# Designed miniproteins, single chains, part 86

Each design is a single chain, and the fold is of that chain. pLDDT is the mean over its residues in the fold that is shown.

## One batch from the design tools (miniprotein)

Design m2976
Fold by ESMFold2-Fast:
Structure m2976 (fold): chain A 95 residues (1-95)
Amino acid sequence: SQQHQQIVQQTREVIKKIEELRDELLELAKKSKDETVKNRLLRVSGQFSGDIQTIQSLLDEGEKNQDLQLLQDTLDEAKRVLETLERQKKIIESL
């Protein structure tokens, strides 16, 4: 359905934004002179890499099963992960 295709495309766009922000955190880690801050940035980046893998797996399952509810739930989860990452980045940049 058109709705199915729209949800899949929106989810892929959100995943791309999460990946871009994660990569920004990795660049901040490389520039950090404080080992504790660097290790925290690497740990947070690793956690969001795991979240991306989980979202991609759910997206694949939703597409294979033609499960519109799973696809919508996956999009909603991807958006929550993005919002969490954006908040974490702002907190780290304020330090």
Scores: mean pLDDT 85

Design m2977
Fold by ESMFold2-Fast:
Parts: sequence; structure tokens; C-alpha cells
Structure m2977 (fold): chain A 94 residues (1-94)
Amino acid sequence: SLEDIRKEIIELLDELLELAKPSLSEEEYQELVELRKQIEANLDDPEKLRELFSEFGDLLLSHASRFSQEQFDQAVELLARANELIREYEKLVK
């Protein structure tokens, strides 16, 4: 269902936040939390969702030099899964 896809997108973003949190300052973590809140608020706008998700991914990976190899590999995998769900979601709502 659309509700299940929305829930899965947000759950993946929350997993990314938890994964990255130990490698981020409080300020950097809160910037990502704010983008996650904006994504949740714009799940009904596929264009805005795409823009915000791209900003989230770019901001997260801008901190990648401070990630362990395991954190980096997991972050890339979770971002790829979220991107695929957003692509499928866009097809259903457009």
C-alpha cells in the first residue's frame, strides 16, 4: 500500500540517522533530523520528496570521511534502498 511505502521510506531514513549519529556532531545530526522531518511532511509531493531526499543523501555523504568502512557501506546500501522505494512511490502517485 502507499501507506506501507511511506512508512518504509521513513524507517530507512531513521536507520540512516541512527547509523550516522556516532560519527556526527549534535549540530550536524540535527540538520539531518530537520531534513528527515521535511521529507515526512512532503511525502504527498513527489517532486519535493525527490529534492529533499537528494539533499539528505548529499548532506549525509558529505560527512562520509568520518565514517568507518562498515558505516559507509551500510549508508550507501540504505540510501540505495530508500531511493528505489521513492522511485516506486513516485510511479504510484504520479
Scores: mean pLDDT 88

Design m2978
Fold by ESMFold2-Fast:
Structure m2978 (fold): chain A 63 residues (1-63)
Amino acid sequence: ASAAEAEEVGRLAYREGASSRLASGAAVAILTGNKALADQVIAALREAGAERAAELLERLTSK
């Protein structure tokens, strides 16, 4: 995945009220292709109410 996709997920997470740590975690999961980290971050994003960011991260890490 690209740096632009990582930035997009991070911005979306932040706009939906997620913490900077969670936004950074999403970016790292995308850039490293770490599916286990992505799954953890997706769950945490949903708990934070950042559902659109979670959905986008899931799409980008399932390919």
Scores: mean pLDDT 81

Design m2979
Fold by ESMFold2-Fast:
Structure m2979 (fold): chain A 73 residues (1-73)
Amino acid sequence: ASREEIERVAREAIRLGLEVMKNKEGLAAGIGVVLRAIGVLIDVDYGTMSMEEAYRRALETLREGRELKEKYL
């Protein structure tokens, strides 16, 4: 996957995490999604993670964000 695709997926995960954080009961879970997505972007920028692994982790974080949105929103 491209850097642009990883960034798009991670940005969407951050957006969902921030939405989940608006619900008091989802605050900690939403923070977790945001931090994991930011971590993927940092690791890609520093070259400490392969593009394939970064894309996989970004997609996993996006899936978590979507599941949390269904639960809290």
Scores: mean pLDDT 85

Design m2980
Fold by ESMFold2-Fast:
Structure m2980 (fold): chain A 62 residues (1-62)
Amino acid sequence: MSLKEAIELIRELAKLEGLELTEDEVVKLARESIEMAQKQKIDLKLAASILVTEEKMKKEKE
């Protein structure tokens, strides 16, 4: 799975959730999604969904 694919997935999920992310935040979450998917042996889409949801919850508290 390429970083470019992860970046596109994060952007798509963030847009669906109404979450505004900077380019740096998108790249960071994309890299973390790849690392989570590899470490946890889960699908990249699931890892990306988890991280986008966590970021949304964090911003809702602040």
Scores: mean pLDDT 80

Design m2981
Fold by ESMFold2-Fast:
Structure m2981 (fold): chain A 81 residues (1-81)
Amino acid sequence: SELARELARKNSSEATRATATVLRMIGDVLDLQLQGASKDAIIAEVKKRADEAVKKFKEEGWEEAAKFIENQTKKILESLA
């Protein structure tokens, strides 16, 4: 149905934005590592960026995108531990 196609397009857009946000965070982690930043500084920056992104997506009503970012952030932090 037309409604199903509209919902699929919206879900695809949110998934793309959430994925782009995670990829930018990974890029920022790599940049900080190349700059010789401490592990604690990298962890603090990841948490800050994740919190900002989660807040923004929740304010837009994009709860699934927010959960995706929370889950990916946990994996990134575990890889740094």
Scores: mean pLDDT 79

Design m2982
Fold by ESMFold2-Fast:
Structure m2982 (fold): chain A 74 residues (1-74)
Amino acid sequence: MKLSEEELDREVRVALAEIILGIAKSNKDDPAVISALEGAVRALEAGDEEAYQANIDALRKLGHTEIARALENA
């Protein structure tokens, strides 16, 4: 199987977002944080860059700048 650079970057971001979402759900974190992480995963799977960025911005507004930065840098 061949993964393009774009496909690999997307796959890494999806994996990271799913890991963070799993941790957030296990910790019973703020429902708004969980919703933004679920939205980010769905946007990545759909290839919707605008929706992805909107969910990252939502995480940043909720004070989770470290999570937003990690997802953007993946």
Scores: mean pLDDT 77

Design m2983
Fold by ESMFold2-Fast:
Structure m2983 (fold): chain A 72 residues (1-72)
Amino acid sequence: MREELLAAMDAFLASHADRVPADLLARLRAVLEGIVDTVAANANASVEEQEAALAPLEAELSELLREIQAAL
């Protein structure tokens, strides 16, 4: 599961490597990996606990996507 998600993510990032600065791609990968790991760590938690655990990573992802759009 984790390996499948990371592989799909890496394929997606590779398809955009020519357009997005390497620094932003590395940060995007780190945030996405953090989301995958947080989901796995909270697999047996309540929906509310899962949402709370993901909220800061979702906020970071949204900000990072804004930075990527501004850099393009």
Scores: mean pLDDT 76

Design m2984
Fold by ESMFold2-Fast:
Structure m2984 (fold): chain A 100 residues (1-100)
Amino acid sequence: VEEFEKMLKEFGELVGEAIELAKQGKYEEAREKLKEALRIAEKMVKEFPELVSEETKKLVEELRKLLESGDVSPEAIGRMVALAVELASLLQEALNKAKE
């Protein structure tokens, strides 16, 4: 699970960067960081299906749909950030269970 842990760390760093950009009103840049985070989450779902719950897959799809909408309003970015934070929590739980 070393690769899963590395991907989760990178996902968390990108989500953190998106949060800081959103706080600065840089919503377009925050969206780009969330798109990068989504690509990592999708790779984790593809490469580690045994570690990824159906709930996690659903949140990945919801985040993808919001990002594909092109909406960069503060409300839309806030919803994307909330989903990404939920994803990080579920992926961390999966990692913790895999490490036992």
Scores: mean pLDDT 86

Design m2985
Fold by ESMFold2-Fast:
Order: sequence, then C-alpha cells, then structure tokens
Structure m2985 (fold): chain A 66 residues (1-66)
Amino acid sequence: SMVDELERLLEEAREFLSRLTDPQRRDTLQGLIDALRGYVKRGDLESAELLAESIRAFLRRVRAEE
C-alpha cells in the first residue's frame, strides 16, 4: 500500500540521516522527514506523495555527491 511504501521511505531516510555529518543537510532531511510524517498522520496522501518524491531526489543527489 502507499502507507507501507511511505513508512519504508521514512525508515530509509532516518537511517540515512544517522550517517549524514553535514549539519545543513541533516537539518534539511530532518525537516522533510517531519513534514512527510505530518502529512501521513493527517491523511493528506497527495501531499505526502509529492514530498516523498522530494525526499527520494534528495537522497539520490546526496549519494551521488559522496
């Protein structure tokens, strides 16, 4: 389900955050995680899906810059 996919993404993002040392990138990713969790809690799945794309793009970009 979409909720299961979003929870898996949140877990991946939190694990990534634990390995991230740059403070600005940590703050950005934490903000995205908090926002996504907020949308899921409110049942705003359309906003959650759009934010999930932003998180995936962030993770892909940071991994590529390593």
Scores: mean pLDDT 85

Design m2986
Fold by ESMFold2-Fast:
Structure m2986 (fold): chain A 84 residues (1-84)
Amino acid sequence: SMKELMEELAEWLLKKAEESTDPNLKDLLEEISELLRENPLNIELLENIREFLKLLAKESTDPEHKKILEEAAEKLEEVLKKLE
């Protein structure tokens, strides 16, 4: 189900947040995790989050941050594609 897929992605984001030493990245990943859990059927919001993550990844100069943001965007895109 969409809820289960969003819960799995949210848990992955929380794990990455716990592993992060950057407080801004940690806060961002925790906030996105909460948005996914609370809004698993809000496709417009989820698409906006995906695009936001892609933009942040593109502009990131930290290779670890870039990788996490790119992986988050890719995971979210894969879930959204399964709704077609």
Scores: mean pLDDT 84

Design m2987
Fold by ESMFold2-Fast:
Structure m2987 (fold): chain A 107 residues (1-107)
Amino acid sequence: SLDEAIETLKEMRERLRKLAEDPNATPEQVIATLEEVRETLRKLAEKFKDKYPELAEMLEQLSKTVEKAIEEIKANPDDKELARENLRFISEQLDQVIKYLEKLKKE
């Protein structure tokens, strides 16, 4: 349901925000969390592709953005600021998708 998707994305947004503020976050933890986010976005895109094709496309594009972030962090594992910037950017993108879903639910 749209409600379940909203709650899942909110939980992921909060996880990314906390990780971005954690001075002890390892690149392995960041990568593992982003891989979970990517997989969830892909599953939600598949689930909504028939009923909400625009939403499915947004989720698919965001999953590709997350994959690029994972590749960038893997290439620069000691760059903590790069990891934080990627976490913040993806959390902001998740917030936009959540707002779109909340609007879609009200209509």
Scores: mean pLDDT 88

Design m2988
Fold by ESMFold2-Fast:
Structure m2988 (fold): chain A 100 residues (1-100)
Amino acid sequence: SEALEQVEKAKEYLEEAIKAVKEGDREKALEYIDKALGELALAANLARDNPEVVEELNKAIEAAIEAKLGIERNEPDEKVLEKLREALEYADKAKELLEG
């Protein structure tokens, strides 16, 4: 599935964003979050006829946007990481729905 491939890319970018936050590289984290958002948006478009998948992808997008805003507002790493992990959880849920 093309949607599944985009979700996997988004998950890889979210993992890289988590790593960047842990390493103190917030600029790099923002780059990876933007890449993840692009892949999640593309996946949602490709899966548009599957409302359950779109719902989970939209939740992942919302969590990733909240992580980005957290970085821009200079929030603590723990809060940013919480939102990135939430985005990963919703992306994993979308992946499970696409595989099942």
Scores: mean pLDDT 92

Design m2989
Fold by ESMFold2-Fast:
Structure m2989 (fold): chain A 60 residues (1-60)
Amino acid sequence: GPLRVTAEEFEEDPSQGIRVGDEVVLYPDGTAYVAATGRRLTAEELPEPLRLIAEALAKQ
């Protein structure tokens, strides 16, 4: 799948991401989206556990 995803592409291919909790999807490139709205989350908006996971994914 793509390294980056827009809200529209997330709607099309949500399976390209890793769903963490009920509201957040993390992608292998470290990008995160609100599952319900498709809004992109910044690193500052991520709680500590999800931020660490996103950082690990971005390194890969």
Scores: mean pLDDT 60

Design m2990
Fold by ESMFold2-Fast:
Structure m2990 (fold): chain A 67 residues (1-67)
Amino acid sequence: STEEYALKVAKEDVEELKKLKDKELLEQAVKVLEGQIKLMKEAGAPEEIIKELEKLVEELREAIKKL
């Protein structure tokens, strides 16, 4: 599904972004991903996909805290 593909891409992007030591880019990535999650919830995306995306947001937030 489109939602499953979006999750796969988000997982790959987050792993690459976590290698960056740029707080502003990581904070921007959080905002973009939170916006995507909001739109996917409004579109009725599966809760399992939403929970996985929310976990990626938490991973980005933890990476920001280490900067």
Scores: mean pLDDT 84

Design m2991
Fold by ESMFold2-Fast:
Structure m2991 (fold): chain A 55 residues (1-55)
Amino acid sequence: MPKSSSSGAEIVKPDPITGSMEVAEDPVTGERYLLSLYKGMEELAEKMNIKPVEK
């Protein structure tokens, strides 16, 4: 795909201080996948070893 711009609208939760995000953990492998990502937290999630669902 030449570009991916369909999803990822700028989302802000009421608790920005906590930096909350939703992740899923595979019970078999223990891998953690990001279910819900706030705009600008993609880099942070990556540094925390949380893999995006699709990337």
Scores: mean pLDDT 50

Design m2992
Fold by ESMFold2-Fast:
Structure m2992 (fold): chain A 65 residues (1-65)
Amino acid sequence: MKEQILQKLQSAFQAVGLPQQYFEQAKAFLEKNDDLEKDPKVVLQAVLEALGVPQELREKALANF
């Protein structure tokens, strides 16, 4: 379910120290993506790249997701 994935995303962002602003922007993109439940890490990676999150922080967020 998308809600569970979004909660895991919020926890991962907090674990790596990403600002809440990135989470809110990512949430807006992820809620509209039908592939989120099929390939959540692939969709998340694409969204973080689109938001301009630095590669090191993207890798850390994905590792904690």
Scores: mean pLDDT 74

Design m2993
Fold by ESMFold2-Fast:
Structure m2993 (fold): chain A 57 residues (1-57)
Amino acid sequence: VRRPVTPADAEFLAKLNTEMGNPVSPATVRREIERLQEEGVRLELVEVDGRWYVVPA
């Protein structure tokens, strides 16, 4: 699957970061997504072989 990243993805992305050894709170992730959206940065969430990645749109 491939779709735009939104602030609603914060909990999911925080969990992914923790699984990669970089624990971060959902609140921190949500704030970062909102900041990037304010700056006009577009990101997509993609799944490859059961793993999730954030990529530039």
Scores: mean pLDDT 77

Design m2994
Fold by ESMFold2-Fast:
Formats: sequence, structure tokens, C-alpha cells
Structure m2994 (fold): chain A 105 residues (1-105)
Amino acid sequence: MTLVVILVGSKEFIEEAKPIVRREAEREGIDLLAILELLPGEKLSDEDKGIIAQADLVLIIADPEADEETIEEIKKVLDELGVPYRYVRIEDLSEIPPILAELAA
């Protein structure tokens, strides 16, 4: 399974979540193609869409402050590309490891 993770939220959230996602994907043997980062008001680029099109699954991880409009724009792109996705909004970074373990099962 080729996974792309999209982190949506504040710069602080993304910088803290990114190394956790990388470590847990490696630990679980997940083929992590990319981690894409969306700060408030940002949109997926054409390069990001090209990366997503290569994925078997996209995991969207959002912090509590993530803009719903940004998340809905991501979902629209994924639906248009025909890529399956899972969306999770997390309160705490400790939620990331069990999510990735579940995807590897």
C-alpha cells in the first residue's frame, strides 16, 4: 500500500506531526510516498495532485484549528482523482501512532 499523508493545520502542528508520521510509517512497514503540508489558506498544488495520483490511499490528519474549507477542498481533489482517503481530526499528537498501526493491519 502506497500512502500519502496530508497534514492540515498550524506550522507548529505540522512540524511536530511530520517526524511522528515518518517514524510510525517506517515502524509499521508502510510505503510512505510523501507527507504534504497545508497551512491555513493553502491549497494543493498541481505537483501535490501528481503525487496524490500515485497513492493507493491518502490519510488526511488535521489539527483542531484546521479550516473546514481547506479540508473540503482536499476531499474534492481526492474524489476527482478517484483516490480513496481517510480523514481524521486529532486533539493530541499521541493519536497518530495508533492511526498508522490500524492502516498497516
Scores: mean pLDDT 86

Design m2995
Fold by ESMFold2-Fast:
Structure m2995 (fold): chain A 83 residues (1-83)
Amino acid sequence: MLTEEQREEVKRLAEELKSGKISLDEATYRYADRPALVAAAFILASRLTGKVDPRLEAAHRAIVRAAGYTDEDLEELLKELES
């Protein structure tokens, strides 16, 4: 289960990626020490916009799974962002 701090960070970055305030490349550079944060946020932003790239999703999904993020964690965050 993600901490409240982790959930808020992921949601914030997902909204920034969705709105174009930050690019995936810039987020990857800025948060190089936190690849799971970037990967989770990118998955959520892609699903929120309906612009899913299967290759990028597969790569980012591997990163979030390695960090202990569950599919349920991501679905709960997605529902919160859709509300």
Scores: mean pLDDT 80

Design m2996
Fold by ESMFold2-Fast:
Structure m2996 (fold): chain A 62 residues (1-62)
Amino acid sequence: AAAVTATVTAAVKNGKTAAVVATVDILLKDGKTAVAAALVDTLAALNPAVAAVVAATIAAKT
């Protein structure tokens, strides 16, 4: 969880939204929906627009 959060935070700071979405997609495929939801909350504090895109991706896949 901590390593995933660090990777996602770095990707957001570098404007790599596609990498963030890909990371969340992997978490959802692994059945880690709670971790994916926690990442959306973290993203909302960093960049609400990216958080909205990620939340929409989670909703579409769950």
Scores: mean pLDDT 71

Design m2997
Fold by ESMFold2-Fast:
Structure m2997 (fold): chain A 111 residues (1-111)
Amino acid sequence: AADAQVAAAVATLREAGLDVAAGFAEGAADVARAGRSPEVEFDTSALSPEAQAVFEEIKARGEEALREGLAPAAVVGALFAAYQLLVQGKNEEAKAVFEAALAAARAAGAA
């Protein structure tokens, strides 16, 4: 289930042109397979106040997805993709890409 969820999130991120975030999700999956928790610190000083508020909302939704049992690597990859777009001021695109990646991961986990 976890590998399928990560693959679905990675495919969604690559389709959106977010290859760095997709690669990060793959690396986080490798860390998880080694029995370690994938974790990343985000520097929010580069974000506008509006982008910071959006990122806090996105992080809360990511924590909810983790509680639902979604693969941590898929969630972390989606968060990294959203952060990259928020740094560019693309607040609505960040939300859309994050939700699309989580939806794809959830669908793969249900199959």
Scores: mean pLDDT 80

Design m2998
Fold by ESMFold2-Fast:
Structure m2998 (fold): chain A 99 residues (1-99)
Amino acid sequence: SEEELAALQAEIKELIESGQLEDYLKQLSPARRLEVLNALETLGRQELSEEEILQLKQEQIQSGDPSLVSVVLLQHLGVSPDAINLLAEEIYGKQVEIE
């Protein structure tokens, strides 16, 4: 659902800018939080310059922490620490599942 993902990205951007993302996340099921995490990561990669994305990938390689890119992308988008904490289980679970 690329069209649905694009619509979700636009909504998430407005929620971040208005400071309402935390309240939005609290009302979601775990499955919907995973969808939001995916949209946030995609939005972060699209909103940031290619140079910034490359720097994040280099930092992840240097640190050996596979969750670093996701966390830094969310921070750069202006996602609050509280909202990141609400997504921590999804971020950790997603990164642990990749090889």
Scores: mean pLDDT 76

Design m2999
Fold by ESMFold2-Fast:
Structure m2999 (fold): chain A 73 residues (1-73)
Amino acid sequence: SMVSDAQFDQEVRDAFYRMAREVARLAGFSDAQADRIGRAIVDGSPVSTIGRLLLEAGEPKETVDEIERGILS
């Protein structure tokens, strides 16, 4: 239940978001792109939404397809 574990859940989401954002920055994404992609992943957005954001950020279709398969596995 979110009621009893809200603080722990928020800390886990914040840590995961910070890690995803830093990895995206190191990969050459802009801060705005890294923020959008990291948030979509942490918020549990559909794989298709994450893939679209990666394509808009300039990732090759082949790389995006590989990442989408990784998320679904």
Scores: mean pLDDT 70

Design m3000
Fold by ESMFold2-Fast:
Structure m3000 (fold): chain A 95 residues (1-95)
Amino acid sequence: MLERSADHRTAILVEAWKVVHGLPAPTREVSSRELARAVELGDRDLVENSRAVDVSEEEVEAAKPEVEGKTFDDIQREAIRLHTEEGILLIKEAV
């Protein structure tokens, strides 16, 4: 299984969510890490106006069914969950 970072997974989900909800074309490029942090912090302006350059169009298309009917709050909760799980795994490896 291809293990993706929490930041990359979060960026895929939010990019798919933006497409499903018909948000306008992004005006700036960011990393998946920067986009994931914006989602966790609720920075709607950065989230809505940015495109994660390291997320492929294929990954966005594949994630569309996962974000159908979800609100931004649902995506934000999932981002926090993914980041928390990654943090727990890193702590277990450090012990």
Scores: mean pLDDT 76

Design m3001
Fold by ESMFold2-Fast:
Structure m3001 (fold): chain A 113 residues (1-113)
Amino acid sequence: AAERVKRVLKEMEELAKEGRLELAIGVGRLVGGVASWLLKKGESPTDPLVLTGIAADGLSHAIEYVQKGDFEKAKKELEEMIQKLKDLGASEEVIKVAEEGGKRVLEAAKEAL
């Protein structure tokens, strides 16, 4: 799970650095949609793709708030995503990767404005 989360968040960070915030949001929403579909089909909430989708979707909402200049709500979305991962039983390694990667994505998105 941790390596997959790290890769997706790194791709979102690179897109944000390029100023492609709508595409970074699109990636997060797409992966999040797959995770939601898997959960509805009875897949485990600790499945690597489910956890990756939850992290990416949460960051997509945070980036949308960055685009609106609402950095406080962007930070809250990141914190709520991390809490959701903890509540679902994500490992400490997954939580660390999501926190560190998420902070880098939001910083890149803010600098791209």
Scores: mean pLDDT 86

Design m3002
Fold by ESMFold2-Fast:
Structure m3002 (fold): chain A 61 residues (1-61)
Amino acid sequence: SRLDELLAEVERINPEAAAGLRRAQSVELDETITRVMLADLVAAGVPRELAEEVLALLRTL
């Protein structure tokens, strides 16, 4: 799936960030949590566009 492809790309950049995103799949993401996670991913070295696409897909479950 597109989500699996993007998660693999995040894992290549930062494995810990990818692990956090996989854990987030089991929780409901509201706008506040999504904004905080976006900032954390960018700070961890994940490109903003990649982080935004992953988080958008996670919100659709």
Scores: mean pLDDT 79

Design m3003
Fold by ESMFold2-Fast:
Structure m3003 (fold): chain A 112 residues (1-112)
Amino acid sequence: MEELVRELLLEVVDRLLAHEDAGPFRYPPSVKGNPDYLKIVPNPMSLSMIRERIEAGEIRSLEELRREIETMVQGFLTYFPEESGLRASAEKLAEEAEKLLEEAEERIRELE
């Protein structure tokens, strides 16, 4: 069960990394390009960092993965204004994430 859950977590994050709207979220924003980012978002998160935390065993459930994705998106939207066009990409990525998480939750329920 635990190994299967980890595999599902990696499948979700890998599919999000491959999504067309994932570009801004694949890696944390450059501090050199955004020197005030850490003042506004002290714990920056990205899809690549989420993937590393799954591999390290720090994210162990779909609920934890959902919270980390929500934290990442919210931090990004807090720093970048609506005029950036990034809100539309964030909304599309969040929609895909919810779909993938629901599909993974259904797969786990079939095994209980």
Scores: mean pLDDT 77

Design m3004
Fold by ESMFold2-Fast:
Structure m3004 (fold): chain A 85 residues (1-85)
Amino acid sequence: SSAALVQQIAALAAQRRANADDPAVQAALDAQRRALIDQGVDEGMALIERGVDRLIEWNKETASLPEEEKKKLYQKRLEEIKARA
């Protein structure tokens, strides 16, 4: 998840501070951080694309539904999106 990537980036920053006197270790940790950021961007774009697909399906599912049922389905879709962020 993106939250796990953020946690990993924070952990690398802490390790970098702990190894301030070793520039080789700092460079290696910075390279790992860049790789995690690149992964996060790719995952973020995929999440946006899935979100658009879910909105299209939601519109199809809700076209004939009462307002209360639309609200319930909307809340369910929001929780699904949050779970994948």
Scores: mean pLDDT 73

Design m3005
Fold by ESMFold2-Fast:
Structure m3005 (fold): chain A 81 residues (1-81)
Amino acid sequence: MEEKRQQQLEAVERYLAELEAALLARHPDADRAEIEAIRAKILEEFRKYLSEQLIPPAEVGADAHPLQLELHKELVRIYEE
């Protein structure tokens, strides 16, 4: 099971990298450091869900940054596929 979880996490990491590039293209004025921090937070959250074998929720909280919300929605969509 650890091997399967590691493979899933690696897939999420690859998708996150591509989503980050796409987000930067759509939002050229966005702070790259801020996007990287949001990506790291989302990856940590998905690592937790993969460990628990849970499907991550689409909701990230009422006070979530817009970029965090967009990244999380894209990740959930990929995870659900």
Scores: mean pLDDT 60

Design m3006
Fold by ESMFold2-Fast:
Structure m3006 (fold): chain A 84 residues (1-84)
Amino acid sequence: MELDELVEKGKEEIERVARDMIRNQASEDDLKDRIYQIMSKYTEEIIAVGKKNNVPKAELQKAMSELQMYAYIIYSEAMNKLKA
């Protein structure tokens, strides 16, 4: 339950930041670095919460994978918009 909320918060922050960076015509490198920083922050929080609540490894891995896959999708979409 708490993991799902962290994943959703991470996704929302990645989307919001990517949108703002596209609007401001940020560089590809800046976009990559910023998305990576957000993804890393939420991945660390997911691991910490998972360990504290004795979450099964499989569930923890799913949460991390979902966030990482979403970050990749948003990054790819943002890159296409910056190139267009």
Scores: mean pLDDT 82

Design m3007
Fold by ESMFold2-Fast:
Structure m3007 (fold): chain A 92 residues (1-92)
Amino acid sequence: SLKEIAERAKRLAEEQGNPRVLKAVELAYEKGDLPTLQSLLNSLEMGFSTDDILRQLRVQRDALRRSYERTGDERVKRRVEVTEEMIEILEG
């Protein structure tokens, strides 16, 4: 479930001493963004740094922006906004 993925990601972020990634995980859970939450969990399980995760989120942002330009889907626009907020959290 979304909650189980979030709980696992939070534990890994805490264990790795990464409070910014912990906050990004909490935001993804609050917004119900399962694909982003799963991506954050996978990155944490692989031992990716904050900079590695930032790089992935920027790629995701750019891909979502292209999708929105093509489709006009307001759900995609909301995912762009959430991804941008996560990037701001990780940048500090």
Scores: mean pLDDT 88

Design m3008
Fold by ESMFold2-Fast:
Structure m3008 (fold): chain A 73 residues (1-73)
Amino acid sequence: SADRFIRALEESAKELGISEEKIEEAVEKGRKAAEEHGPLAGVATLMSKIGEELSDEQLEELLERVARRLGAL
């Protein structure tokens, strides 16, 4: 579910040192996008906002941590 994905992303982003304020802003914008345009738009918006704070290497690590939390890795 989208909520499970968001939770995994929040926890993984915190582990990588992203501030709670930035995570909350990204999640809020992602939820609004999901409400208006569906879950894919929400995920895309959330990832775009979090990605602004990360290097390419950190973004890859974030995605691996999220996948691990979701049981995909």
Scores: mean pLDDT 79

Design m3009
Fold by ESMFold2-Fast:
Formats: sequence, structure tokens, C-alpha cells
Structure m3009 (fold): chain A 79 residues (1-79)
Amino acid sequence: SEAEKLLEEGGRLAKEGRYEEAAEKLLEALKIQPDNETIQYAFAIALTHVPAEVAKELAEEALKLNPKSTVIRSALAAA
């Protein structure tokens, strides 16, 4: 699926240390599957390596897609 491809691309970018681009790909995956906890967790991990201001913006966008995600909410609180 498209979400699986975006998750794979995000993982590859993270392995290359390109965490901001990884987080952006994972956010696109969350737009397709907002309740997918695997994508939510990968996104949260990527944000720990992104500058705080950028991490906050991306986490706020993700939270709009799934307001009940404790994973995304915790990522926002940590930024």
C-alpha cells in the first residue's frame, strides 16, 4: 500500500540520519492510516532527532489527524 511505501521510505531516511525528511514521509503515511500505531511510533522516534521547533510543528499536524493518539501527544510534550 502507499502507507507501507511511505513507512519504508521514512525508515530508510532515518537510517541515513535524514530525520526531518523521515518525519515528513511518516506524517504523509499518517494521513493515510492515522490509527496505525507502527507509523505513529516510527514518527515519534524520528521527531526525537529533529530540532524542537520543527518537531513541534510536525507533531501538531499529526495530532490533528489522530487527536486520541497518546504516542503523538507524548512526542509533542517532549518537544
Scores: mean pLDDT 87

Design m3010
Fold by ESMFold2-Fast:
Structure m3010 (fold): chain A 69 residues (1-69)
Amino acid sequence: SHEIELIERIIAGLEKLPDERLALALARREAQKGLSGEVRDRVVGALESAKSKEEAIAALRELLRELKE
């Protein structure tokens, strides 16, 4: 799935980038450009509501689990 592959790439980017603010901003940009509909809204919402990079990663991993079911 394109959506699953893109979310996995977003998570990898979040884990790789040490600057939390920049990592979250780039993740939001990638989600907004590469995703659509409800999945985009859920991913962007998770990134915007996250208080940390670690919280964002956890939320996106849970979303991936749901999408693979």
Scores: mean pLDDT 86

